# Designed miniproteins, single chains, continued (3), part 37

Each design is a single chain, and the fold is of that chain. pLDDT is the mean over its residues in the fold that is shown.

## One batch from the design tools (miniprotein)

Design m9250
Fold by ESMFold2-Fast:
Structure m9250 (fold): chain A 78 residues (1-78)
Amino acid sequence: MAEEVVRLIREALRAYAAGDTELAEELGRKAEELYAKLSPEEQAKVEAQGGLAVAELLEEQGRTDEAAFVRARAEAAA
């Protein structure tokens, strides 16, 4: 299910932000395995929602221009 993959992506991003690289890599691998089993329509939903999660992380880091590009790309994927 696309929402499960997005949840794993969000948790992986939070782990990276907290400095827990090992947990982030583990969650990222699980997300990739599930993503590969999704339909193209579900993969598009993951790209849109996952892109928003990345944009939020970039905004928190003060990388506003990069966050805007990622957000626009996620919007286009919807």
Scores: mean pLDDT 77

Design m9251
Fold by ESMFold2-Fast:
Structure m9251 (fold): chain A 80 residues (1-80)
Amino acid sequence: PFDSLTQAEIDDLIATAESLADRAYELAKQMGDEEGIKAAEKARSLVEQARNETDPGKRADLAASALILAAVTLSVLRSK
């Protein structure tokens, strides 16, 4: 299904992933959760890779990976 995403949809995924990664990072910092900080930084790294990727398919995969990691990290932090 990622092959069917438009550039605008991929850009929206990147923006959403960045927002969630930033929220996860701030929450992890407030909690002193070192693993949460590392996971949020990895999600941010994937966002940066997606922004610099020129292939739409690879860009979508990186954006999806960043979104999943950021969302899971934020969910785990909120369950503590």
Scores: mean pLDDT 84

Design m9252
Fold by ESMFold2-Fast:
Structure m9252 (fold): chain A 89 residues (1-89)
Amino acid sequence: SAMDEELEERLFKAILEVLKKLGLEELAKLLEEFEELLRKGEEIPEELKERGRKVLESLSKEELEKLSKAIKEASKKILEELGIEEEYG
């Protein structure tokens, strides 16, 4: 639905902003490349997915924890703005 597309676009923008704010420029570039391909209706190359996985695996535990927390906070804010409640139960 249009609401699902808006949610996805807002989540992409919020995650991109988080990555840039944390100085994770390589992940930010990868996210922009993913968004561009998805917007064009193109398949994401396996090489790009593998590169993303390797970059994430190269991050320290502290960087991963900061990233995870920041993404969760950004996602929660967007869901609250859209009036969607997240329940894990």
Scores: mean pLDDT 73

Design m9253
Fold by ESMFold2-Fast:
Structure m9253 (fold): chain A 91 residues (1-91)
Amino acid sequence: SKVQQLLIDTTPLLSESDEELLERLRESVANLDFSEATRIIATLLARGVPVEKIIKAIEEGYEEAKEKIESLPVEKYVGFELQLIGLKLDL
């Protein structure tokens, strides 16, 4: 059920190129949209995109987000840091 739902939820992303998906991943992380980032990562992994390219996009998005999260309450800041670590560990 969850695998089927994830596949359905990622279907719109299948029409994009690997480079377009990597850019969307960077933007999703930069906007702290971890739900979208997770969907894009699942699609990139399914396509066989190298893990190193996925990690690079996550790191680039994080550097852009860092200026935004530094002004957030510490609870939210730590939550975002843990989500970013989780994304990299699942790779």
Scores: mean pLDDT 70

Design m9254
Fold by ESMFold2-Fast:
Structure m9254 (fold): chain A 70 residues (1-70)
Amino acid sequence: SMEKEKLEKEIVEKLKKGIKEFIENRDEHIGKNTTDEEIIELLKKILEEIGMSKKDQEEIIEFLKELLKK
């Protein structure tokens, strides 16, 4: 339904905001020894386990990868 698509988009945007805040304080949350690949794989697992669509999973993971490049 259209309402489901709207809710899924709201969830994606809120997750992106939370991920950005987490990465901006990365050293405080997970320390300096955690690799970018470990963060990416853990987030993929979480998004899959909560049943997000493959499209929304990929959008969030690409957002995370872009944050980690900077």
Scores: mean pLDDT 78

Design m9255
Fold by ESMFold2-Fast:
Structure m9255 (fold): chain A 78 residues (1-78)
Amino acid sequence: MSAAERELEALLREIGRLLTEAAAAGLPREERDALVAEVQRATREARAHLDAGDAEAARAVLREAIERARRAAEAARA
């Protein structure tokens, strides 16, 4: 695997962890479904960037998704 692919996998694992935390914290089903759909869209966009050779754009898309998932987990705990 390339370093970019390895980083993509690490970011996807972090997103999965945050989604699990948000669910455990009681994030409402509609908000959870919306977040999952957004993460899936971000993952497809990031893979398209990697296929085009743009690792920077792929990382930016996934970091945005991570911040959104983090905010959702924080909101669920409040």
Scores: mean pLDDT 80

Design m9256
Fold by ESMFold2-Fast:
Structure m9256 (fold): chain A 98 residues (1-98)
Amino acid sequence: SELEKLKERLEKQRELAGIIATALNAVSVPYLAVLAAKQGRLDVAREYLEQAKRDIEFAEEKIKELPEDSPVYQFLKKALEEARKLIDEAEKLIKEME
């Protein structure tokens, strides 16, 4: 009984850690796209931008597995919204430099 409860707890913690890691990875790539664009590395910026769009879409689906009233969900949702703003900034910078 206690061993099964421990296994369930560990599985839930691993699932939570995976969701958090997915969302944090999705936030980092848009920042790299903006940096590459500001450096005039437009091809690199475009590659990061396409990766960022895929990562954010996947992360947005993953965070839906969390309770909406949880602090973790609210934090990750806001982080992904900020990441979308970075994507918009990167797209604007690329367009202005072309």
Scores: mean pLDDT 83

Design m9257
Fold by ESMFold2-Fast:
Structure m9257 (fold): chain A 60 residues (1-60)
Amino acid sequence: ERLRELLLAKADENGRITMAEAVSALMEAGIDLLEAVQIVARVSKDGYVTVDELLAALEE
């Protein structure tokens, strides 16, 4: 999917993205700023988010 490609482009070799980059990618995919921030905050660990955790949070 388009969102996965955006996330992978920002991720390091381990699939980790900074919270700010994750929010930016979600907004590029059409998600509202406040919703993107809430999603990232729920799944973040040590200031980073994984692609898989973000995608799972978007699904439910």
Scores: mean pLDDT 76

Design m9258
Fold by ESMFold2-Fast:
Structure m9258 (fold): chain A 116 residues (1-116)
Amino acid sequence: MALAPVAPGDRLRLTLSLHIPDSADVAEARELAERTARELAARLEARLGVEVETSVSVTPVPGATEAVAAVTAVRGGRTVAHVVSAPKPTAEEALREAAEGALAQLEAQHAAWLAA
């Protein structure tokens, strides 16, 4: 299914999900994920003229540190970005990969809107 271009004034929901090893500090991981979500939301709002609501989940899992950044348009419930990081040694690296990937997908869609 083709994703519609992201336009200024769109309202987006950013969900940032972090999977961490069972031995990791969930509170520290949550603070990092919440900070990453706020920074990404601010970049999206500044660069694309969108409004972004953020949601963060942190789940202990066996073995792998991975992050998922999912962005949906609030009207119509359409997915406009979905990025899964590769397994990473640190939460910071996983969150960075997912966040930068989501930003790149959304900027590409905004560029498509500008070209239309």
Scores: mean pLDDT 80

Design m9259
Fold by ESMFold2-Fast:
Structure m9259 (fold): chain A 60 residues (1-60)
Amino acid sequence: KYVLHVDLTTKSASQDDIEDFKKTSKKLEEGLISEDDVVQKAVEIKKKYPDAVITFTSKA
């Protein structure tokens, strides 16, 4: 089974938004949420912080 990792890089986001995204990424790794849930969160962050870069990586 592969594990999907999601990384966020931003300089303008608040610490609360960064921590919230990290919690969402951890829930995805644990299989508690879907990839679609993380994509929705990434879109919200991108709208709020245009400098944000979100990377999806699969490990087999």
Scores: mean pLDDT 76

Design m9260
Fold by ESMFold2-Fast:
Structure m9260 (fold): chain A 77 residues (1-77)
Amino acid sequence: SLVELLVKSSSGLIKKLKEEFGDNKEIQKKVKEIEKLRKELEENPNMSKEEFDKLAKEMEKILKEIAKLIQEHLKKS
């Protein structure tokens, strides 16, 4: 299902972010937020489209915040 694919894809992304930016506390805080949302997807594979859309929008928002933090991290290196 789409939910299963998203859960698997987000797991890989979370692992990479932990490995590559493990020393960046701000990025790791946002990674924990994504892990929480991923767990919601994993625990509710039969959620409604409306619930899924809301959760997906929240994940997208946090991913955009992570992207900004990565840009800041790279500028400091």
Scores: mean pLDDT 78

Design m9261
Fold by ESMFold2-Fast:
Structure m9261 (fold): chain A 74 residues (1-74)
Amino acid sequence: GLSEEQARKALDLLRETHPGFRAALARHPGLEAELRRFLMESDLSQEEKASVISGLTGVPEETVLAALREAEET
């Protein structure tokens, strides 16, 4: 899984770049904490994690995957 800092960076990137992600977080107050936990604790590949988050938020899978990869680089 990602570190707490990497998970936070990935979610911050999605919040900054995608209006749909901001809308999903606004509608579901617990969602950000759940996504952070999922990114930190999950043994899924980055591609599989991106698919799950895309399904939950409506953000394109490629956009989520790019954010996850950029966050891991830090």
Scores: mean pLDDT 83

Design m9262
Fold by ESMFold2-Fast:
Structure m9262 (fold): chain A 57 residues (1-57)
Amino acid sequence: SEVEKKIKELEDRIKKIEELMKTLSGPARLVAEHELEILKKQLEEIKKTGKIPEDRS
């Protein structure tokens, strides 16, 4: 389903940013951390509503 695909995409993106953060410091790390928070919030929203906030069929 589209919801399952979006969840996997968000989880994959979160994992990639977490790996990237291992090599980042200073302002670049803060930007990556902020992006992580946004992605985690989107993932929680999809899990709660069963809907993709930005992608509507």
Scores: mean pLDDT 77

Design m9263
Fold by ESMFold2-Fast:
Structure m9263 (fold): chain A 112 residues (1-112)
Amino acid sequence: SREEVRELGKQLQSPDVAVRIEALRQLGELVRRDPSIAADVVEAVGIAAQSGDDEVLREALRVLGEIVNLTDDPAVLEKVKEVVKTILRQAEELEVILEAIGLLLRVIGKLL
């Protein structure tokens, strides 16, 4: 499954928004089947967060939200927090910004 995450990570570098969104959806499916890969999935989602259109950033937040529901591992939660902060720097749509703030508060709550 780590090899699958690596392959999907390459697709997240695509100039095609639809390819990036589909790769994020597949990463969400993989982490639901195998939560042990959550850290690798967060790192891959971080790639999408760096150059994301708001549509891509929204899908990234959905995947990160699923990871937050699947794990209490503080190391994974700290990585999610960093990616969400990156999304907040890139996001332009108010709805995406508010979703990112909501997820950030949930992650901080789990780390307390």
Scores: mean pLDDT 87

Design m9264
Fold by ESMFold2-Fast:
Structure m9264 (fold): chain A 95 residues (1-95)
Amino acid sequence: SKDKLVQELQDLVKEADELRKRALELAEQLKESNPELSEQLRQMAEELDGLIKELRDIIDNADTLSESSIRQRLGLLSGQLFHIKTQLDQIEKQV
């Protein structure tokens, strides 16, 4: 149902926002000791902000979109978020 898909999109927004905050916090911690990694984390946070905006756009337009369209976009954005989470987890293990 659309309601379930919208809830899944809202959950992804929360997860993406948490990852964005973690990336920015780590970027600040590393800005003097590892400026290159700090900049990569800032770019990761910008990518997460972009994902949040895309997720919110789908939520805001859910009533005009087909369930199939929402499901396809949910799959793609969920996959992108998973890759960013994996990268952030790997970076956190290195520091």
Scores: mean pLDDT 89

Design m9265
Fold by ESMFold2-Fast:
Structure m9265 (fold): chain A 68 residues (1-68)
Amino acid sequence: SAEAERGRRLAELHRERRRALGDPSAPPVVPLSPEQLEINREIAEKLRAMGDLIDESLAAGEEIKPLE
C-alpha cells in the first residue's frame, strides 16, 4: 500500500496546492474511496516511472521533452 499512500498524498497535495491558489476548478480535498485509491495507485506508478526517466535523462545530459 506504499504506492496507494504515495498516490493519495501526491493527489492530495496537488489538490491542496490548487485550492490554496484559489482555483475554483480544483476538486475539494476529501477522503478517497478504495476504488479511487486503486486508480490513483496506478497513476502514481506511471508518474514514478516518468520521474525515473526524467532523472535518468538529466544524469545522461539528455534533452527532456515535456509531456502533453
Scores: mean pLDDT 62

Design m9266
Fold by ESMFold2-Fast:
Structure m9266 (fold): chain A 124 residues (1-124)
Amino acid sequence: PDMFDLETWEEEREELIREAAEEAAKGDLFGVRFNLLRIAGAYEELLKKGIISEEELRKLIIEDVERILEEIEKLTGVKVSEEEREKVLKLAEEIADAIVAGDRVRLGSTIIELAKLLVEIGKK
């Protein structure tokens, strides 16, 4: 199956979430950004193929980012504050909005901001 089949994506999803969290814990901004772009690109393709709805895409992006935060906490032993969690989830919602709108400039800038915040949290 290709990577844009939902079943295959569910397997890849787990790996990308883990890798994003590990890169954030290491302070690798490029690695975090790259993995977030791969996640966003997969959901763009699933939406384009009609495999998921816009509402499902929004839910999945928010879930993925929340899971990345949980994995960072597990890897580093630090606790994410409520303020940090709120900022991260707001950026996740903006990523979903950008994908749905087809706004590649907004998507790129929002992913960079999310990657920076995740690295800051991971380096505590």
Scores: mean pLDDT 85

Design m9267
Fold by ESMFold2-Fast:
Structure m9267 (fold): chain A 84 residues (1-84)
Amino acid sequence: MEEKEREIAKELKEKAKNSPDPIKRIAYEFAAWAHLTSVPIENLFLARRKGDQKEIERYDKKIREISEEMTQFIKDLDKEEKER
C-alpha cells in the first residue's frame, strides 16, 4: 500500500538526517525514493492500460514530485561540497 511505503520512506529519511556518515545519508535517501516511486510507477502503467486520463495525470504528478525532491537533494549535496 502507498501509505506503508510512505511510512518506510519517512523512517529512512529520518535515519539519513541522523547519520553523520555522508555515504550512509545518501544510501538512506535513495532507498527512501525507491520505496516512494515503486507503487506510483505501477499504478501509472495500470492507468495507461485502462486509458484513465485522470489517474495517469495523478501518478505522473506524484512521480514528478519525487523526482524533483531527488534532484533538489543532489543539488544540496553539490552546494555543501562547493562550500567546503
Scores: mean pLDDT 79

Design m9268
Fold by ESMFold2-Fast:
Structure m9268 (fold): chain A 84 residues (1-84)
Amino acid sequence: MELEEEVKKLISQAKKKIETLIEKYRDDPLRNIIEKIAQVMDEALKKLRELLKKYGLSDEEIRQVLTRAGVELAEIASELLKKR
C-alpha cells in the first residue's frame, strides 16, 4: 500500500474515533471530552511518525507532515465539537 493511502487511512480512523468520543461522552464536561480527543490525536500522530520512519523520511520531513496532520485533526475536532 502506498504511503499516501496509509496516511489517509490513519487520519480517517482518528476522525472516526473523535466522532465516536463526542457522541459517547456528549453529556460529560467539555474538558473531559477534550482530554480524550487529545489522547486519540497523540496516538494517531505516534502511528503516523512510525509509518513515516518506516518509509525513510528525514526528521525534518516527519516534523512537517506531523505538524500538518496535527492541525488537520485539531480543525476536525473543533468543527465536530461545534456541531455537538
Scores: mean pLDDT 82

Design m9269
Fold by ESMFold2-Fast:
Structure m9269 (fold): chain A 80 residues (1-80)
Amino acid sequence: MTVNEKIGDLARDLLIFLIDNLSVEQLKILLKKIEELLKKAKDVKDFLNSLKTWLENNKSLFSKEDLNKLLEFIKKQLGK
C-alpha cells in the first residue's frame, strides 16, 4: 500500500471510532486538531505520534475510558 492509502484507511477507521465514542463537542475539537496535524505530518507514523502526544497533553478533554480507547487505537495503527 502507498502512504496515501494508509492515511486514507487510518482516517476512515479513526472517523468511525470517533463518531461511535465521542460527544459532538469532543469530536469537533479532535477533528480540528487532526486536520492541523495531518497538514504538518510527513508520514503516518509522524501523524500518529503527534496525535498521541497531543492526547497525552490534553487528557482532561476526555474521560479516562475514551482516552484509553483512543491511545489503544493509535498503538494498533502504529503496529501495522
Scores: mean pLDDT 75

Design m9270
Fold by ESMFold2-Fast:
Structure m9270 (fold): chain A 71 residues (1-71)
Amino acid sequence: SSMIEQMIKDAEQTLKIAEPLLNDEQKKQLEQLVKKLIDALKNGDIEEAQKYASQIQELLKPYAEEIEEKL
Protein backbone atom coordinates (compact mmCIF):
# COMPACT_ATOMS: atom_id res chain seq x y z
CA SER A 1 0.00 0.00 0.00
CA SER A 2 1.27 3.48 -0.92
CA MET A 3 -0.21 4.76 2.34
CA ILE A 4 1.89 2.27 4.34
CA GLU A 5 5.04 3.40 2.49
CA GLN A 6 4.17 7.03 3.28
CA MET A 7 3.60 6.13 6.96
CA ILE A 8 7.10 4.62 7.14
CA LYS A 9 8.64 7.76 5.58
CA ASP A 10 6.64 10.02 7.92
CA ALA A 11 7.75 7.99 10.97
CA GLU A 12 11.43 8.25 9.94
CA GLN A 13 11.11 12.01 9.27
CA THR A 14 9.32 12.57 12.60
CA LEU A 15 12.12 10.71 14.42
CA LYS A 16 14.77 12.99 12.85
CA ILE A 17 12.86 16.19 13.73
CA ALA A 18 11.85 15.07 17.24
CA GLU A 19 15.26 13.74 18.44
CA PRO A 20 16.75 17.20 19.25
CA LEU A 21 13.62 18.09 21.30
CA LEU A 22 13.73 14.97 23.50
CA ASN A 23 15.81 13.88 26.49
CA ASP A 24 17.95 10.70 26.20
CA GLU A 25 15.27 8.40 27.69
CA GLN A 26 12.57 9.75 25.33
CA LYS A 27 14.93 9.44 22.32
CA LYS A 28 15.60 5.78 23.17
CA GLN A 29 11.86 5.09 23.54
CA LEU A 30 11.03 6.85 20.26
CA GLU A 31 13.77 4.97 18.35
CA GLN A 32 12.51 1.63 19.70
CA LEU A 33 8.86 2.44 18.88
CA VAL A 34 9.70 3.64 15.34
CA LYS A 35 11.70 0.44 14.66
CA LYS A 36 8.81 -1.71 15.97
CA LEU A 37 6.30 0.26 13.87
CA ILE A 38 8.36 -0.17 10.68
CA ASP A 39 8.92 -3.90 11.38
CA ALA A 40 5.18 -4.43 11.98
CA LEU A 41 4.31 -2.62 8.71
CA LYS A 42 6.86 -4.68 6.74
CA ASN A 43 5.46 -7.90 8.25
CA GLY A 44 1.86 -6.88 7.45
CA ASP A 45 0.90 -6.72 11.14
CA ILE A 46 -1.36 -3.68 10.89
CA GLU A 47 -2.82 -4.06 14.41
CA GLU A 48 0.67 -3.99 16.00
CA ALA A 49 1.62 -1.07 13.72
CA GLN A 50 -1.42 0.94 14.90
CA LYS A 51 -0.51 0.20 18.54
CA TYR A 52 3.05 1.52 18.10
CA ALA A 53 1.87 4.54 16.07
CA SER A 54 -0.49 5.49 18.93
CA GLN A 55 2.33 5.16 21.49
CA ILE A 56 4.56 7.41 19.33
CA GLN A 57 1.76 10.02 19.11
CA GLU A 58 1.33 9.98 22.91
CA LEU A 59 5.10 10.29 23.49
CA LEU A 60 5.34 13.27 21.08
CA LYS A 61 2.10 15.05 22.11
CA PRO A 62 3.91 17.73 24.21
CA TYR A 63 6.11 18.58 21.17
CA ALA A 64 3.45 18.33 18.43
CA GLU A 65 3.39 22.08 17.59
CA GLU A 66 7.20 22.38 17.31
CA ILE A 67 7.41 19.21 15.17
CA GLU A 68 4.64 20.52 12.88
CA GLU A 69 6.56 23.79 12.34
CA LYS A 70 9.62 21.82 11.13
CA LEU A 71 7.73 19.47 8.78
Scores: mean pLDDT 80

Design m9271
Fold by ESMFold2-Fast:
Structure m9271 (fold): chain A 113 residues (1-113)
Amino acid sequence: MKKEELRRFAAELFRRVAEALLEDVGVPDREELAALFEELAELIANEDFERAKELVRNSSLSPELQELLIELIDAVENADAEKAAETLRRLATLVPSQRVRDLLLEAAEEVEK
């Protein structure tokens, strides 16, 4: 993907993840997590990558999820589609929600096109 396309795609992906989290009644704190991903989507859409990374660092997410989300945001900022796809696949292995896992894996395939 081109830089602008990858950025818009990542913002849309985070909005879709937020929607999937709200539909998955098995996820604890799904409303708080959905709000986090909605705010991340807005920050990335506005090219505010530093605030997006700060929001992730200050979140209640596990250190491993924080590290991978920061790597994903860095890959989007640097237009590194290959690294973005790899990071999305790694994120999918850590997510307990099947809906979110499917979204992340589909996103990884789309980013590599």
Scores: mean pLDDT 83

Design m9272
Fold by ESMFold2-Fast:
Structure m9272 (fold): chain A 118 residues (1-118)
Amino acid sequence: MRRSREAVDLGLAALQQVSALLQQAKELAASNPETVELLQRALDLAQQAAAELEALRDSHPSVILGAFSSYRSEILRLIDEAKKAAAKLPEAEQINKLLDQAEAVLDEALRRIGELAR
């Protein structure tokens, strides 16, 4: 595979996994409108990131890395805000585990895309 296509495919796979984890966390947080809104905003950003990465398939891997890193930073900010909003919920531990998994998926994808951008 071309490095650019590989970088996009890595980013898309990570965003798909993150979206599934965010959706599960949102379902657990259903009784808390603030947490639901923050997680929905993170889901919307993951969808926007996926569309942007698809548009960058023929771009240099460093451009793909820059776009992915930017979206990752915004998604992680919303995840942190959602963890704080969910802190007093009975499901807070389960929500935090799902959001920690989403963070780990984004961090691993950033590392692998960064290797392709060398």
Scores: mean pLDDT 90

Design m9273
Fold by ESMFold2-Fast:
Structure m9273 (fold): chain A 62 residues (1-62)
Amino acid sequence: SAIEEAARRAGYAAGGAARRGGASDEESVKTGLQAGQNTAVALGGDGAAGARAGREGHKEAV
């Protein structure tokens, strides 16, 4: 969905930025997951699906 795509991109951007800023792998994953969840909820979507999309986005950033 468009919401899950937005969540994935949010996770990519936030998780990637955290990693470049010196965060651990675990911290970067959490940052990407949280960004995806927050984005999905803000758009009226499912937070759990957004969190999964954000985690996948972080994987693409590495």
Scores: mean pLDDT 85

Design m9274
Fold by ESMFold2-Fast:
Structure m9274 (fold): chain A 95 residues (1-95)
Amino acid sequence: NPQAQNAVANARFMITQAESGLEKIEEQLKQAESLSPDQRETVSELLNKSIDGLVDSARDALKRARELGGDPDELRELEEELRRIEERAEQIKNA
């Protein structure tokens, strides 16, 4: 099923984008430590919304791949990768 294969490829891409995005957000939060408390709070709020967007996009892509009947083994691997990304996202938000 070409549509399912394309959806799996898209889910893999979105998961990779989420991982890279979280790395950039961690760096931006570290740089924000030099800002005033009010500015730091504003930056943190905006970056937390970006984290949520990255995770939601990855979840939606994986859900779509599953609905289209993607390969069960590939879906399992992507689900495990997404779970690690979700855990990392919570660690960043709680730091």
Scores: mean pLDDT 87

Design m9275
Fold by ESMFold2-Fast:
Structure m9275 (fold): chain A 76 residues (1-76)
Amino acid sequence: MKVTFTGLDGRKVEVEIDPSASVEEVEEKLLSKGIIPGALGRMALGLAKIGAPVSGEEFALLAAKGNELELEILSR
């Protein structure tokens, strides 16, 4: 599925992810692409429209719908 991420610098990047991927796997993929800084333990993925952190279970449910997602990377 296609997911749009907004980084801490405000840049938007589209990436293809496996709908079964965990939030941790997605964060590692974003780090490898240079979209997020190397401080993974201080960050959470959030829904851009509501600014809320997304748990692994919630992410899996959103991914299962097969829709394009817009997520924001939140600094903690």
Scores: mean pLDDT 56

Design m9276
Fold by ESMFold2-Fast:
Structure m9276 (fold): chain A 76 residues (1-76)
Amino acid sequence: SAASAALNAAMAAFGAAARAALEASTTPDQKQEVEALVAQTEADVLAAPSLEAARDAANRGVAELQALLDRMKAAQ
């Protein structure tokens, strides 16, 4: 379905964003912040009442991870 395809795309983007943010983490505090955000996003996706809600949760996680990655890169 279109909803399943959209969720799969959002989850793939989430995985890529999480990997990029983790690779950019240079301190234990930064790594913990990335891991906390990943864990929260995974919990939100799992708790979502629908595929569309799960997609929205994954997309929010992607945006937050991208913002964190940008902040970490600016600090390097």
Scores: mean pLDDT 87

Design m9277
Fold by ESMFold2-Fast:
Formats: C-alpha cells, structure tokens, sequence
Structure m9277 (fold): chain A 78 residues (1-78)
C-alpha cells in the first residue's frame, strides 16, 4: 500500500528530524508522530475507509511540518 509506505517513511524522517527541529516544535512534532503511528496501526489492524482517511490526514500533516518546520513553529506561537 503506497499510502502506508509513505506514512512509515514520513514517520522515520520525522523521528530523525526531531532532535534537530526548534525546541518549541519538538512536543508538537512528537504528538504528530504519535498520531501517525496510531493511524498506521489502526489501518493495519482493521482496514476501513475511516482508517485510511485518518492515515491520509496524518501523512499530510507530517509532510507539512517537515517541509516547513519554522513556519509551523510560527503558527504554534500565534
């Protein structure tokens, strides 16, 4: 499943980036990683349209944060 593979790759990328992102973003990024991991587990345990939608949302959120960590930090401080 391409979405599942992408989600796992983004989780690995986010975990590798975690020590290097701004301190103010670390807790938020960790929460997003945890949500993505839960979405992967839910989809693998019981594939459904809802589980797939949750996985897609988590994948997009991880990509957004990883593509612009400084922008995400600014958003959190607003």
Amino acid sequence: DALLEEARALIARAEAALPEVPEGLRASLQRTIDVARAAVEAYEAAPSAEARARLLVATHELRRILDDPEGELARLQA
Scores: mean pLDDT 82

Design m9278
Fold by ESMFold2-Fast:
Structure m9278 (fold): chain A 97 residues (1-97)
Amino acid sequence: MEELWRAIGELSRAGKRLADLAKQAGLTDYAEKIEEATERFINAARRRDADGLRQAMDELVKIAEEAAKQSDPETAEEIRRLVEEMRRAGDRALALL
């Protein structure tokens, strides 16, 4: 149980950083979508819904990649690093469901 909440916490923090990075880049609509996808992720994990968690991750990756395409190269690189961090946290959460 503690390991699952730790993974959710890491995911939440990375999602918050990703949304803030998008806002700083002027991509407010993408920041909102990232926040919504992160919320769906947390809700799926809370319900132990592996399919919902996987779907939320796929949506988050698509949103983040579109934000990266509209960002400068340095910001795009940071976005992709945060996405990899979130994938790792998501995989750990899935293993605990």
Scores: mean pLDDT 81

Design m9279
Fold by ESMFold2-Fast:
Structure m9279 (fold): chain A 56 residues (1-56)
Amino acid sequence: GHEEAARRAAEGAAEIGKLLGLSPEQAAQLAYNETREAGGDEEAARRAAEMAKKLT
């Protein structure tokens, strides 16, 4: 479901953030954008962004 997509986007954004030296805020923005591009709604995208900030 959308929550699974959000979780995967958050994990991917955090991993990329660690590799590229992104800030937690930049990783959150990446997770938000990836969730929206994958067809996730606003709630899923916001959840992914918050999760990425915690993981980064």
Scores: mean pLDDT 78

Design m9280
Fold by ESMFold2-Fast:
Structure m9280 (fold): chain A 69 residues (1-69)
Amino acid sequence: MEKKELEKKIEEIAKEVSEKNPNISEEAVKRFIKTGLKNGSTVEDVERWFKLIQEGSPAEEISEALLKA
């Protein structure tokens, strides 16, 4: 995956999660994803989370998938 495509997917995930969870900022979600990628999450994990958003999955399912380390 190209860096620009990955960054766009991360931004869309962060925006969706933040909109559904007003106590969590987009910046916090982005930091969480970037930390996950640094600590063992894969680009394929980000693609999976983005697909959940596109399919209209509930915010709770998206958040659970994100937090599942």
Scores: mean pLDDT 69

Design m9281
Fold by ESMFold2-Fast:
Structure m9281 (fold): chain A 58 residues (1-58)
Amino acid sequence: GQAMDAANGLFAAGRYDLAATAYRGVLALDPNNADARNGLAASLEQLGRDDEAAAVRA
């Protein structure tokens, strides 16, 4: 959907803080969206927030 396209675009642009926020927005509407969870975890890993990324993947 449009929200995932926006989140993926921010990630591709290296805007990992904004990408993480956008992926959280997707998860607020669809908590079972595996692609959004993976995108959030990857964004957090790029920011060096590895413990938070691991918690998202659990």
Scores: mean pLDDT 87

Design m9282
Fold by ESMFold2-Fast:
Structure m9282 (fold): chain A 64 residues (1-64)
Amino acid sequence: LAAEIAELRALLASQDAALATLDAAIADPRFSEEQKEALRAERDALLAARDATEARLAALEAAL
């Protein structure tokens, strides 16, 4: 449990860092709208993955 919680916390931090990178790219005026559309799709997929990680982490922390 403790090791799995630590791994999920590390994964969540990595997902947050990746989201920040995508948000910066989406906000960059040098990118085309077509490029930003692709980046928004990647961001949506990453948000879904992050939600799954957060739900798993919360369930394990509640079991402590």
Scores: mean pLDDT 84

Design m9283
Fold by ESMFold2-Fast:
Structure m9283 (fold): chain A 70 residues (1-70)
Amino acid sequence: GMKEDEERALKVAEEGAKAMAEGLKIYTGSEAEPEAKVEVVGDNLVATAKAGEHELVVTTPLEQAIKNAS
């Protein structure tokens, strides 16, 4: 169902955001602990990856995020 598809998309996005945060730490040489956050804002899935002073935000339409996780 749609809820199951959304839950799968959120899980995939969470793992992706975590990998992005770890990549940011490596690329920037930051000693800070990598942080990852995923949330649904309206019709969009927003993934935030952070390492110290460096932040990367990826916004994907929820429908597209569900399709990408399928």
Scores: mean pLDDT 80

Design m9284
Fold by ESMFold2-Fast:
Structure m9284 (fold): chain A 77 residues (1-77)
Amino acid sequence: MEEEAKEFIDRAKEYLERLVENAKKLGMSKEEVKELIDHFLKELEAQIKERFPENPELQQKAVDELKKMAEEALKKY
């Protein structure tokens, strides 16, 4: 369960990094990238709740980790 959650988070991190790299190549503004990241995080939050419905502590931990990754990605932009 925790290992599966880690794999999910690692995959989400890879997609987030690709999203930021593609946005840079397209010349998107920081505001546009923030909107894309916010949308992506909302989708990931929903997926985490669907995948791990029996473990609210794991859900919260995963959401917090994804939000931290998003803040770091946005800061690099």
Scores: mean pLDDT 78

